# Designed miniproteins, single chains: the designs that were tried, part 3

Each design is a single chain, and the fold is of that chain. pLDDT is the mean over its residues in the fold that is shown.

## One batch from the design tools (miniprotein)

Design m76
Fold by ESMFold2-Fast:
Structure m76 (fold): chain A 52 residues (1-52)
Amino acid sequence: MEKEIEKLRELAELNAELGGKGVDILNEAARAMVEGKGEEVAKKALEELKKM
């Protein structure tokens, strides 16, 4: 769980740099983490935000 929280923080920082354009991707990753599928989804979300 701690590593998943760290990933969410990285996603939030990237989203801030993009002016909030990645907020939907960030919200999707956060929901997946609560459902126990977080690490995989957070990794994909991080890659998508880096491409934006």
Scores: mean pLDDT 71

Design m77
Fold by ESMFold2-Fast:
Structure m77 (fold): chain A 67 residues (1-67)
Amino acid sequence: GAAEREKKQREIAELLASGAGYYLTGLPGEGEVLEYTATELIARVRTEKGEFLVKVDYVSGEVTLLE
């Protein structure tokens, strides 16, 4: 149902936030979801190299550094 879809979208957003840090830095990081829509995620990622603000496109999987 709709509630299950929303829960899955939140879980995917959290996984993508963590993965975006690794994708950009090559280091394990902690992802914090700031905003998500049906098509994109904005997250803060903390790694040993510092903190990054990133955008992940859910459709293409493209990761963009915002700061």
Scores: mean pLDDT 67

Design m78
Fold by ESMFold2-Fast:
Structure m78 (fold): chain A 68 residues (1-68)
Amino acid sequence: SLQEKVEEFLEKFRETAKLAIDNKDAEGLRKVGDLLQEFVDRLNAGVPDEELEAFIEEKMKELEEIKK
């Protein structure tokens, strides 16, 4: 469901932000902030749930890249 994907996204977001803070990785933290801004922009645009789910799945992959 969309709710489950949002919860997973927020959990990965928190983990990635925490890791960037702990490592003093300013660039990583900025990238995490950019992903959150894109998510907010999609919510404000009122995109369909299917499009929001696809966006979340794509951005979760980007969060994993930031962790590396």
Scores: mean pLDDT 81

Design m79
Fold by ESMFold2-Fast:
Structure m79 (fold): chain A 72 residues (1-72)
Amino acid sequence: MIEELVKEAREAIEAGDSKRARDLINQLINLKALEEAEELVREAYERGLLSEKQYQALMKTIEFIKELLEKK
């Protein structure tokens, strides 16, 4: 469930596990939970778990998928 992935991603962010946080965020993106993924990307970046390049790449991916879904 999306809710469980969000919970696990927040636990990874609190633990400082950048790899696990990114893996869970990517799972949310794949499930099209784009609002939840965007919030978690911002939170991870604010806590220093994502580099500027990682943050920009994830935000760009989320925006691209939002545009694709809106054109359907």
Scores: mean pLDDT 83

Design m80
Fold by ESMFold2-Fast:
Structure m80 (fold): chain A 55 residues (1-55)
Amino acid sequence: AKGIVTGNTLKATGEGEVKLELEDGSVITIKSGEEKEIDPSKVKKVLSGEVTVEG
């Protein structure tokens, strides 16, 4: 799956899910077609899928 971050919103597209690990050790999982509010400055790494930031 592909995640796109626009401002503080993460949206997933394609098949599967996007998983991100945050600086506090939390993991955010987003399924295709879902959106979640996220602070992109707090993202430690991408665990699954691809993530693109649009600014």
Scores: mean pLDDT 78

Design m81
Fold by ESMFold2-Fast:
Structure m81 (fold): chain A 92 residues (1-92)
Amino acid sequence: GASLQQELDRLARELESRGLSVRVTVEGDRLTIEIGGLTPSQLTAVALIAIGYSFDGYEVEVKIEGDRVTITVGGMNDEEMLRFAREVLSAA
């Protein structure tokens, strides 16, 4: 919904203020988070958090290209998406 998108946009702008590039997209029960400008340690932390959610039964895809990560997760409701985004973005 609009409130979820507004909160996700706010979190993305917080990372952009630190010099990172961020895009967050919601389509149904799927959330896509793209972050660029990450250090190797930040890439590892973000990827490990995302992979951890796959053990909880979520459909998780992680793609790393240089200093950029693209994470797609399926099977989440709005509350779960916001929690996931907060954890992923806080590791960056």
Scores: mean pLDDT 84

Design m82
Fold by ESMFold2-Fast:
Structure m82 (fold): chain A 84 residues (1-84)
Amino acid sequence: SSKEKLERVRDLLERAREALREGKVEEAIRLAEEAARLASTVPEGEPVAKAARKAAELAREGKVEEAIELLEGAIDLADALIKE
């Protein structure tokens, strides 16, 4: 279901954020990209997918704090969709 996919997206985004906080940049990029792919398969999930992809891009550039902020925004968007 879309709700189960969004809950998985939220889990992936939280794990990506934690990985960045721990300096595991490559793992965080992988998790954020997986979250983006899954979110893009969900109705209205494209804003979450875009935020997750941008966070992965910033993480590749070494902009860790900006990437964390975008992941937090993506989590908030996913939470809003789950509540619908």
Scores: mean pLDDT 88

Design m83
Fold by ESMFold2-Fast:
Structure m83 (fold): chain A 78 residues (1-78)
Amino acid sequence: KLIPEDIAELLRELQLLLGEKKYEKAAELVEELEKKLEENGLLTPEVKELLKKLKELIKKKKIEEADELLKELVKLLE
């Protein structure tokens, strides 16, 4: 599986922001990621549900759970 370059870049930036505990910027980037996934036809019901959970975890500052969920999302897209 090949992830489009723009989506791969957003995923890398999101991983960095979560590691740096930049919750507000990470939440904004998840919105941008969702839009790009929709534009590329990759916003399946499974991906959409994972993104929704990811946003909730970021809002609650549950960074370990958010990081783990992001790994699941990356695996699903690859």
Scores: mean pLDDT 80

Design m84
Fold by ESMFold2-Fast:
Formats: C-alpha cells, structure tokens, sequence
Structure m84 (fold): chain A 63 residues (1-63)
C-alpha cells in the first residue's frame, strides 16, 4: 500500500474542508475531485463524507 498516496489524498481532503469553511465552493469542488482520484489511485475507498461534502459544495455554489 502506497502510504504517500493515502497521505496526499488526506491532505487534499483537508484542504477541501478548509475551502468549504471559507465559503470557496469552487475551490472545494476541485479539491474534493482531486482527493477522490487520489484515494482511488491509492486503492482505498474514498470516505463517505467526501461524496456528501461534494454534493453540498455543488448545491451551495449554484444556490
């Protein structure tokens, strides 16, 4: 298991959460997408929270 790939995915997810807290939904969506791909490349199932936050960010951006 590539620990570095998992760490990168976690870093991107943390950055996405900070963007959401700042109200930067466009950046949050991009970072969530990058985190999702990083988890998949690491062979790890993305957290359910990531999908939920992605939907929330999209709705808020288009509200």
Amino acid sequence: MAAELVARAEELFAEAKRALEAGDYATAIRLLQEAFEAYRRAGVEPPEELERLGVEAYVRLHS
Scores: mean pLDDT 82

Design m85
Fold by ESMFold2-Fast:
Structure m85 (fold): chain A 65 residues (1-65)
Amino acid sequence: MEKVKKLIEETLKFYEKADSLEEVANYLSKQIEELKLSEEEKKKIIEELKKKLGEEAASFLDVLP
């Protein structure tokens, strides 16, 4: 899924530049809505980000709307 892979890569790049985890969560939420991703695609993105960032840093992703 090209959209999922690209969003994971872009979110990781944004995470390195973001001042807060809330900014990363808001960015990801907005991109998910704009790309009209399914619940399954959202879960895959969250799981991959948790693997790359670690569970503690990626815990904010569990509260995405």
Scores: mean pLDDT 72

Design m86
Fold by ESMFold2-Fast:
Structure m86 (fold): chain A 74 residues (1-74)
Amino acid sequence: SAEEYIKKANELEKQGRFKEAADWYEKAGDIYEKEGKLDQAAESYLNAARAYVKAGDIKKAMEAGKRATELRNK
């Protein structure tokens, strides 16, 4: 479930594995979006964006942040 993906991402983030954590937050966001849970999807994409910044992946951080913004405008 998306909630299990968030839990995995949180555990990876505690380990300093920011790239993997961001990938799991993004996957959780994708699941929440498909389920119509747009607020939870936006929050997951924002968490992915923050983790991508910590990983040094600015392009993916910008893409995830943009997805979150687009969902909040619906």
Scores: mean pLDDT 86

Design m87
Fold by ESMFold2-Fast:
Structure m87 (fold): chain A 66 residues (1-66)
Amino acid sequence: EEEYERALQELFDAGVEHLKLAVDLVILRKEGAPEEEIARVQKRMDEVNARDAELTARLESLRAKL
């Protein structure tokens, strides 16, 4: 079950990072930040979302083996 707990922790961390990036995007857009800065945060968010999806699939697979 160590793998399951590790995957849960990674998923939680990814969720926290996603929320932080979402808040940053709102702030940057509200402050009229350069498109380049907004694009960098958006790209990072896309990467976190992809990781979240992979971790979710991994957790489902591990749970099925319990």
Scores: mean pLDDT 80

Design m88
Fold by ESMFold2-Fast:
Structure m88 (fold): chain A 80 residues (1-80)
Amino acid sequence: SHHQQQLIQLVQDLLQQLQQGVALSPAEIQQRLSQMLTLARQSQLSQETINLVKQAASAIMEGDRQTAIQLLQQILQQLS
């Protein structure tokens, strides 16, 4: 779906930035996480995938970069 493709792109972009050690502002983090959660809801994803998206959002907000990277990679595997 269009929403699923947008979610994949958003997750890929965020994963790349985290892997490169790019410091995102709190406002940028909040905006991207809000978009990710909205797209996940609209994409009719499995509850398992939605839970991974929520866990990734929490890890990003807490600054746990390593956990966020692992969770974002798992999300991409489920969406591909």
Scores: mean pLDDT 83

Design m89
Fold by ESMFold2-Fast:
Structure m89 (fold): chain A 95 residues (1-95)
Amino acid sequence: LLEEAEELARRGGERYAAGDYEGAIRDYSKALELYEKANSPHLPSIYIALGRAAFEAGDYELAIEYYTKALELDPNNRVAQRNLEKAQRALEEKK
């Protein structure tokens, strides 16, 4: 379970680095399902990865949703908080 989730997260990261943000979201979403089943401490990190990929894809509302989920699990996560603020500003500027 966790090894499969880690492989999917790794693949998602490679796609993210290559600029394939839609592919990254797909792989990270599959990793998320497996981490949820395992009740894994990696849940905040995978939500942040999903938020970053959604942000780069221009889906700021989806990015906000994922960063908010990361902060629900880890309220003191400064990376999630900073990225949430960036996504909120980007959404306001897109109006």
Scores: mean pLDDT 85

Design m90
Fold by ESMFold2-Fast:
Structure m90 (fold): chain A 67 residues (1-67)
Amino acid sequence: MEELERLIKELKEHIEKLYKETKNEKVLEVGEKKLKELLEQLPSLGSEEILKKVEEIKEEIEKVAKE
């Protein structure tokens, strides 16, 4: 439980950090949308699946940040 909470917190902090560095509003929009989708799916996901989803979200927001 606490490890999952840590992963979610780190993801939120990563989104906020990218937004502060780029000032690109799309980073927040995409990051928040993907985070919400992840949270809705959490009861159905195993720990490995959650880790993969977190990494996928990080990659997506980094792509948005480069646009």
Scores: mean pLDDT 77

Design m91
Fold by ESMFold2-Fast:
Structure m91 (fold): chain A 68 residues (1-68)
Amino acid sequence: ASEEEKEQAQRLAVEAVLLASEGRDEEAKRLLEKAAPYLTPEQLRSLADALASMGRDDVAAYARELAK
């Protein structure tokens, strides 16, 4: 992936966390799905841990699935 694609993926991941914090879980999942091809499994697991710490367990579980 290009540096631009990696930067876009990071921005999408941040936006997904913000959407999840607002209870917009389905929108957050869509952004994680778009970002996943450009993120490492370790980055996706870190995002899942952050989402779980916020009580967004469904989105966190989805991020873990994408990390496989």
Scores: mean pLDDT 83

Design m92
Fold by ESMFold2-Fast:
Structure m92 (fold): chain A 100 residues (1-100)
Amino acid sequence: SKEDLYAEIMELVKEYSERVREIEEELGDSEEGKRKIAEEALKFVEKVLQLAKEKNAPQEFIDRIERAKELARRALEEKDKELAEKAVMEVVHTVQTLLS
């Protein structure tokens, strides 16, 4: 259901946030830390996209998550932590707008 998809994605958000905290505690503001955070953001967005497709989410939702995936991919290429966080926020806002 729409409510189940919302709940599952919000669990993924929690897992992502906990992993980012672990990376920041271990690696601080290092280039390696920024790369790992961007990698985790991309994995998060890819998991959300897979889940959305499996649950037959509306095409508008899928299209917006695919755009967030491209931002996350660019963040990983550029090691841009802020862009990675922007990609994750785009997913959260899409979920709140289209699934709430």
Scores: mean pLDDT 87

Design m93
Fold by ESMFold2-Fast:
Structure m93 (fold): chain A 63 residues (1-63)
Amino acid sequence: MKEEIEKLKEEGLERLRQAVAAGASDTEINRLVVELAKKLLDLGATNDEASRIAAEVYREARA
């Protein structure tokens, strides 16, 4: 579970960085963040964990 969460974080961060670099809209970026959160929930993460991780990835991608 932890290894799979880490892999999803890395993949999500890469996708978000690519979208930001390509000039994606806020709507498109938000869809990617929601997609990551849903995948984390599917792996058994709590709502709080999924939201926290997705928010961290979003901030890192824009930094």
Scores: mean pLDDT 80

Design m94
Fold by ESMFold2-Fast:
Structure m94 (fold): chain A 57 residues (1-57)
Amino acid sequence: MDPVLKKIIEEIENAKSVLEVEIAEGMYLIYAAVNKVPEEEVEEILELARKKRKELE
C-alpha cells in the first residue's frame, strides 16, 4: 500500500472529532485526484470516513 494512502486511512480511523475526519477526507480527495484512484476505491474510503463521522456525532 502507498505510504501516503496508509497515513490518510490511519488519520480517519484515529480521528477524535468530526473536523479531524473532514480534514483527513479532504486530504484523501486531493490524493485520489492526483493519483487517478478508481471510483470504486474512492467510495470505500469515503464510506469509512462517513461511518467514522456518524460514530463521533
Scores: mean pLDDT 80

Design m95
Fold by ESMFold2-Fast:
Structure m95 (fold): chain A 55 residues (1-55)
Amino acid sequence: SMAERRAESLVEAAREAIDMRPEDAERTRKTVVALSGQISPEIAERVRERLEELE
């Protein structure tokens, strides 16, 4: 679905940001989830779940 592809793009952006600044990983995850929520609750939930896998 488009929501799944959109969520994956946001997760990939978060992965890159975390790789650059691992010390800000938690803040980055929270920020990306919050921004995703402004787009769609469904996208935010998918992003949250996928980012948990990065721990």
Scores: mean pLDDT 78

Design m97
Fold by ESMFold2-Fast:
Structure m97 (fold): chain A 116 residues (1-116)
Amino acid sequence: MVEIVESGGGTFPAGGSVTLTAKVSGVDFKEALISWWRQAPGELLEFVAQITPEGKVYYNPQFAGRFTISVDYAKKTATLKMSNLQPEDTATYYGFVSSGKEKVWAFGEGVEVTVV
């Protein structure tokens, strides 16, 4: 069974930065698509960033330049570094992993970020 555990949430000041971490298990991380998604209160789930198995990186244009996705294949972690935080960044952030090779996908349970 594939599992994702996010950490690094909390309450942060506007203009600050935070690094969210997603620890992944139950999948070959090097063969997986890894992404971050968010849901602000009362809004739809929205795409933030992804890294493909080929190492290609894609960002939702609204977050490009402020957010950086990275992966550590040895530790099986994906990170989302969020800089120049805005009150509008207040949301629950979800790690997502999928593997076509293993025919599995999962969202984590999410981690809450509040920007004041």
Scores: mean pLDDT 86

Design m98
Fold by ESMFold2-Fast:
Structure m98 (fold): chain A 80 residues (1-80)
Amino acid sequence: QGLVALTRGKYEEAIELFEKELAENPEDVEAWLNLGQAYFEAGKYEEAIEYYKKALELDPNNLRAQRNLELAEKELEKAK
């Protein structure tokens, strides 16, 4: 599963697995959050931001998505 790949530091594998999950369930807020987290851990902050924004579009009050978006935006600003 994508979460197992993510916890093992297999970020590219986690990305692929979460993308497959979202192809089946595009309304899955947790899958969007996990996809964003996988991109974040892979150092792909711009992509992480986009996926966290997708999670917030589906669930605007999701505190985890808000917090993770802020962290990814901060990392992207430092990486510019």
Scores: mean pLDDT 82

Design m99
Fold by ESMFold2-Fast:
Order: sequence, then C-alpha cells, then structure tokens
Structure m99 (fold): chain A 62 residues (1-62)
Amino acid sequence: FKVGDIVRAKVDIPKHTDDTLELKKGEIAEVLEVLEGGLVKVKSLKTGEEGIVPEDFLEKVE
C-alpha cells in the first residue's frame, strides 16, 4: 500500500489497542501512513476516525 490508497476491510477488524482502529468487513478507508511491520494508519471514510490496522486484513479498491 501507499499513502492515498483507498482500501477495504476483508474481514471484521477488532480494536487491539488505543492506537488501532475497529473496521467492519467491507468498510472503506484511506491510507494515511505506511508503518513498520506490515501496519498502516488509515482513516475510516464512514466515521472519519483514524487508527492503525494490519495491511493483511485490507485490499485495494480498484
């Protein structure tokens, strides 16, 4: 992924820590930052909330 990519949650993603984001399967988000360890910071387009999610649970919207 790269900053500005629009992504979709492939599965329900639970909140793990205060810095992470809960996303439901099919929810759309924008990538704000690519982090170490296969993590990305995203903004939910539904709620506007920002947080960190594993990139393995996301797919690019084409």
Scores: mean pLDDT 77

Design m100
Fold by ESMFold2-Fast:
Structure m100 (fold): chain A 102 residues (1-102)
Amino acid sequence: SPEVEKLREEALKILQELGDIFNELVSVLENTTTPEDVQRARELLDKARELLKKFEEIYEKLKSHPDVPDEVIALFESLVKDAQATLDALQARLDEVEKRIA
């Protein structure tokens, strides 16, 4: 289905952007020494949350589409859960770094 292929392409682009933000956020958190660095990390986390929300919207569209196999839906559900777990871990790391700097 052309609609399903477009949704998959959009999802892959979001995953790539999310991965790039996660990598930048890890780098920022390793080098965080100032309140300005903490603010940058917060802004990156907020961007990652916005991207995950867009990915979840695509997942809901795929889930409602009759032409999408159950295996593909299960894969996207797993990717959403993994991204949520990564965000939670990065938020916890930011909280620890912020306490150390404060």
Scores: mean pLDDT 86

Design m101
Fold by ESMFold2-Fast:
Structure m101 (fold): chain A 75 residues (1-75)
Amino acid sequence: KEKEIKELKERIKELEEEIERLEKEIEALKEELAKEKDPEKKEELRKKILELEIELGVKRIELGVLKLILKKLEE
C-alpha cells in the first residue's frame, strides 16, 4: 500500500503540472484571441482553445479520480 500511495502521489503531482501548463497555454491563447481582428485567425484560435480545454477537462477528471483513489488508500 505504501509504495502504491507514493507512486500515486508522484502521478498526481505530474498531472497537476500538466494541468497548470495547459491552463497557462489556454490563457495565453485567449489573450491572443481578444487582440485578434482577423475572423479566420479568430476561428483558428477558438478551435485551438477548444481542443486544449477538452484536454484540460479530461486531465482534471483523471486527477479527481486519482485523488479519490489516494484518499481511499490512506484510509
Scores: mean pLDDT 85

Design m102
Fold by ESMFold2-Fast:
Structure m102 (fold): chain A 70 residues (1-70)
Amino acid sequence: SDLEKAEELAKKVKNEEARKAILEAIEYAKAGNLEEAIKALTKAAKLGKSDENAQKAVELAYRAVKEIEA
C-alpha cells in the first residue's frame, strides 16, 4: 500500500524533524484523522525540501490520504 511504502521511505529520511512529521502523518492517516495527517504532511514537505526520500514519502502518504477521502 502507499502508506506502507511511505513508512519505509520515511525511515530513510535523514532530517529528523521531517522523518517525525511523515511518521506522525502516517499514524494520523491510519487512525482516520485525515485533517491532522494533511497538516503533518505539509510540515514534512517544508522540512524535507532537499531530501528525496522525504518528498517521495510525503507524495505517497498524501496519495493514500486522498484515496481514503474518496
Scores: mean pLDDT 83

Design m103
Fold by ESMFold2-Fast:
Structure m103 (fold): chain A 77 residues (1-77)
Amino acid sequence: LREQARELERQGEELRAQGRHVEAALSYIKAAELYEKAGDYAQAAEMLRKAAESYRQAGFPEAAEALYKRADELEAK
């Protein structure tokens, strides 16, 4: 789980560097799901915030706000 999450995080960073912000956000969301399954809630929340920032860069502020809220909920556990 954690190894797969790290690979998706890396893919998200690469997609972001290419300006492919929506695809980067999706990779970060998948990484967050795997970190959450592994019990790494802090890393999952960080991935959701990176996804939110990527959606903001892509012009989807409402999607970004939803992800920031979900990240805060994970850290509140």
Scores: mean pLDDT 83

Design m104
Fold by ESMFold2-Fast:
Structure m104 (fold): chain A 75 residues (1-75)
Amino acid sequence: MKEEAEKLFEKGLEAYEAEKYEEAVEYFTKAAELYKKLGDKENLARALAMKAAALNKLGKVEEAKKLYEEAEELL
């Protein structure tokens, strides 16, 4: 499960670098769900922050702001 979360996060980063922001959001969402199940707060916060960055690129600024706040609360 942890390896699966890491692979999904890596795919999200690849999509983000390729400017495929909608695909990046999907991968970071899946990674965050797995990190949450694992209780891995640090990697969950990282996945939420990267999802927020991708959402900002899509113009979903309000949704991104909420995710940044959630990520900070985890740490």
Scores: mean pLDDT 86

Design m105
Fold by ESMFold2-Fast:
Structure m105 (fold): chain A 58 residues (1-58)
Amino acid sequence: SLEDVIKKAEELIKEKGPTNLTEEEQEELAELASKFSDEEIDELREEIFKIAEEVEAA
């Protein structure tokens, strides 16, 4: 589900930071996102951005 993908992205960002994701991790997230609609992808991007900002602000 979209929520599962958001949770996976959150775990990766918290573990490695948003700028330290490997090419493989970015590809995996892109593959998971490819099955969603444009609207769902926009929601996913917004949630990931929010998580990344919170992690960097900590």
Scores: mean pLDDT 73

Design m106
Fold by ESMFold2-Fast:
Structure m106 (fold): chain A 105 residues (1-105)
Amino acid sequence: MTVEQAVLAIEIIEESHRLGLEEEETIRLLQKYAGLSESEAREIVEILKKEGPEAAKEYIIEKLAKKLGVSRAEVSRQIRELRETNLQVQIDISMIRMELWILSQ
């Protein structure tokens, strides 16, 4: 998983939870937009279902921190920076929000 993938995955889990989307739809969106494997997407959604969105976000941040060899605080900083400065990430977030809104109708 990359920092860009983590940004998109966090957006999907937070908005899917807020809108009350079905588990399989959240898995599909994680694969489609965040580029996660089915097994990784299912693991994240299982945590979301059992422990809530904050636990799922912390899991993503910790896994990425271990992979990159940096602190959780540094991963959180990089996620925030990409969300604020990266145009492609901003476009992808807008597309995710639009699809989630349509699915919640």
Scores: mean pLDDT 87

Design m107
Fold by ESMFold2-Fast:
Structure m107 (fold): chain A 113 residues (1-113)
Amino acid sequence: NPLAQARRELIEREKPAADEAREYIVKAAEYRQRGDLEKAREYGRKAARASRGFAVQLGAAARFGLLSDEELAEILRELGYDEEEIREILEAVRNNDWGTLLVLTERRIRRRL
């Protein structure tokens, strides 16, 4: 199946960035569980930056890292998102709308081409 092979190759290419983001998400969750909210936010910010704006990792970083809308917006501006894109991403994160986050991530990749 050529489509299944292409998807596996894409996943393998994305894996290093996803693994880095995942490691920071795990650390954010551990610090959150210990009640160290400052370190949870620190690792949440690192995870969000490592996500490169990819939807699932970005949303997980925001939730487990306890990132405020303001902190997430700042990181998204640093990653080069405009204010309209930031508003759409923040709304999707608040609503746990992972489908919309995926669509926004695809639009971002297309704009970079």
Scores: mean pLDDT 70

Design m108
Fold by ESMFold2-Fast:
Structure m108 (fold): chain A 103 residues (1-103)
Amino acid sequence: SEAKKLALEASIELGVAKLAAAVVIVVTKKYIEKGEKLSEEEIKELEKLLEQAEKAIEEAEKLLEKAKELGAPEEEIKAIEKEIEAARKLLEEARKLVEKAKE
């Protein structure tokens, strides 16, 4: 169904967002733990990944709303809402680590 397709597309966008945020977390933690300073170029690349993650979450939220309008099952909707929450939490953690790495 159209609703199932939109729900799948939302999950794909959330996968992209989680991967981007996770890469930022892993890279920034490595630098912080070693006491190494990130270059301005490296910081810009990490901030670009954070922006990509934010846009992917926003797209997933839009796709989920369309899926709801088309009658996607409640269980499927709740699962994707939890994935959005998890992606938002990872993005927040990634942002905090990038700010700490600037110190």
Scores: mean pLDDT 88

Design m109
Fold by ESMFold2-Fast:
Structure m109 (fold): chain A 67 residues (1-67)
Amino acid sequence: VTTKELYELAKEEYRRIKKENPHLSDEEAIDLAAREVARKFGFDDSAIPGFRLLAEKVLEDEKKEEE
């Protein structure tokens, strides 16, 4: 698994979570996306911060596109 693959997975999960849960804050959606990616790959909780960074990058890219 590469960083690029993890970014794409985080992007897909983040977009799905935001679409299904529009009431969630950006931080809540990022946390949930990171947890889902970690669970799918069998990573322990120590990997969640790394996946959160990937999900935050997705959010930053989306916010720049909205400008």
Scores: mean pLDDT 74

Design m110
Fold by ESMFold2-Fast:
Structure m110 (fold): chain A 60 residues (1-60)
Amino acid sequence: MKTFVIEARDISSLIALALTIIGELPDAKIKVEGMKVTVEIEDDPEKIAFLEELKAYFGP
């Protein structure tokens, strides 16, 4: 299991991020805490790459 934390800039971004993860990674476990989305997935390189891209997009 791999855990990612992605921080959204605003509420609209937070909602878009959560919905994107649900749609693209249906087997992922997600948790929303404040402006952060925590995602747990299996150690799958393709899924990890997708989450890293999302994290880079929403990162500083």
Scores: mean pLDDT 78

Design m111
Fold by ESMFold2-Fast:
Order: structure tokens, then sequence, then C-alpha cells
Structure m111 (fold): chain A 112 residues (1-112)
């Protein structure tokens, strides 16, 4: 279906953004990583909107919960970057973000 094709495209775009976050973190470009994570949350929101009309209530709530978790992690990471927190603390939160983003994609693939 057209929705399934769009969802697969968005999943591929989100996966590319996860790889870009990893690259920027390795380069210690936390401002670039933050901007990329915000772009990822926007794409994840778009993916949720594409999938939501085709999901059960339980699946929709689980996907929405993961989306909220990654959004909250980005807000927390933004605060840490603005406060110039130790790189190890910023890195740990970004690693948590990546794990949650991968969990979101895995769930999105299961419901396709």
Amino acid sequence: SAAAEEARRLIAEIEALIEEVRRLVKAEDYEGALATMEQLVAKATELYEVLAPHLSEEERLELARLLAEIGNLVAEIRRLVEEKAPYEEIKKKIEEFIRKAEEFIALARRVL
C-alpha cells in the first residue's frame, strides 16, 4: 500500500539519521548531534501519523509512548548541551536516545 511504502521510506530516513547521530557523537559535535536528533523526532512523528490510522489502540499507544520518550530525551539532551555538562553524561543520554529510537523503528516494522 502507499502508506506502507511511505512508512518504509520514513524508517530508512530515520535509520540514516541514527547513523548521522553516531558519527557526530564520535566527532564530539554535540550541537550537530542535537540538531540531527530533533530532525529524527520530527521524522518519527511523521511515521507515527502515517501508521496510526492502521494500528490497534494498543499498538498506537505503545508507539506513542516510545515517541514521547525519545522527545523527552531530546529535551533533556538539549538542556545538558546548553549547560555544558560533561561529555560522558551527554554521550550516555544520546546512547539511551539511540536505543529508544531503534526500539521505535523495530515496533514500526512489526506493525507494517
Scores: mean pLDDT 90

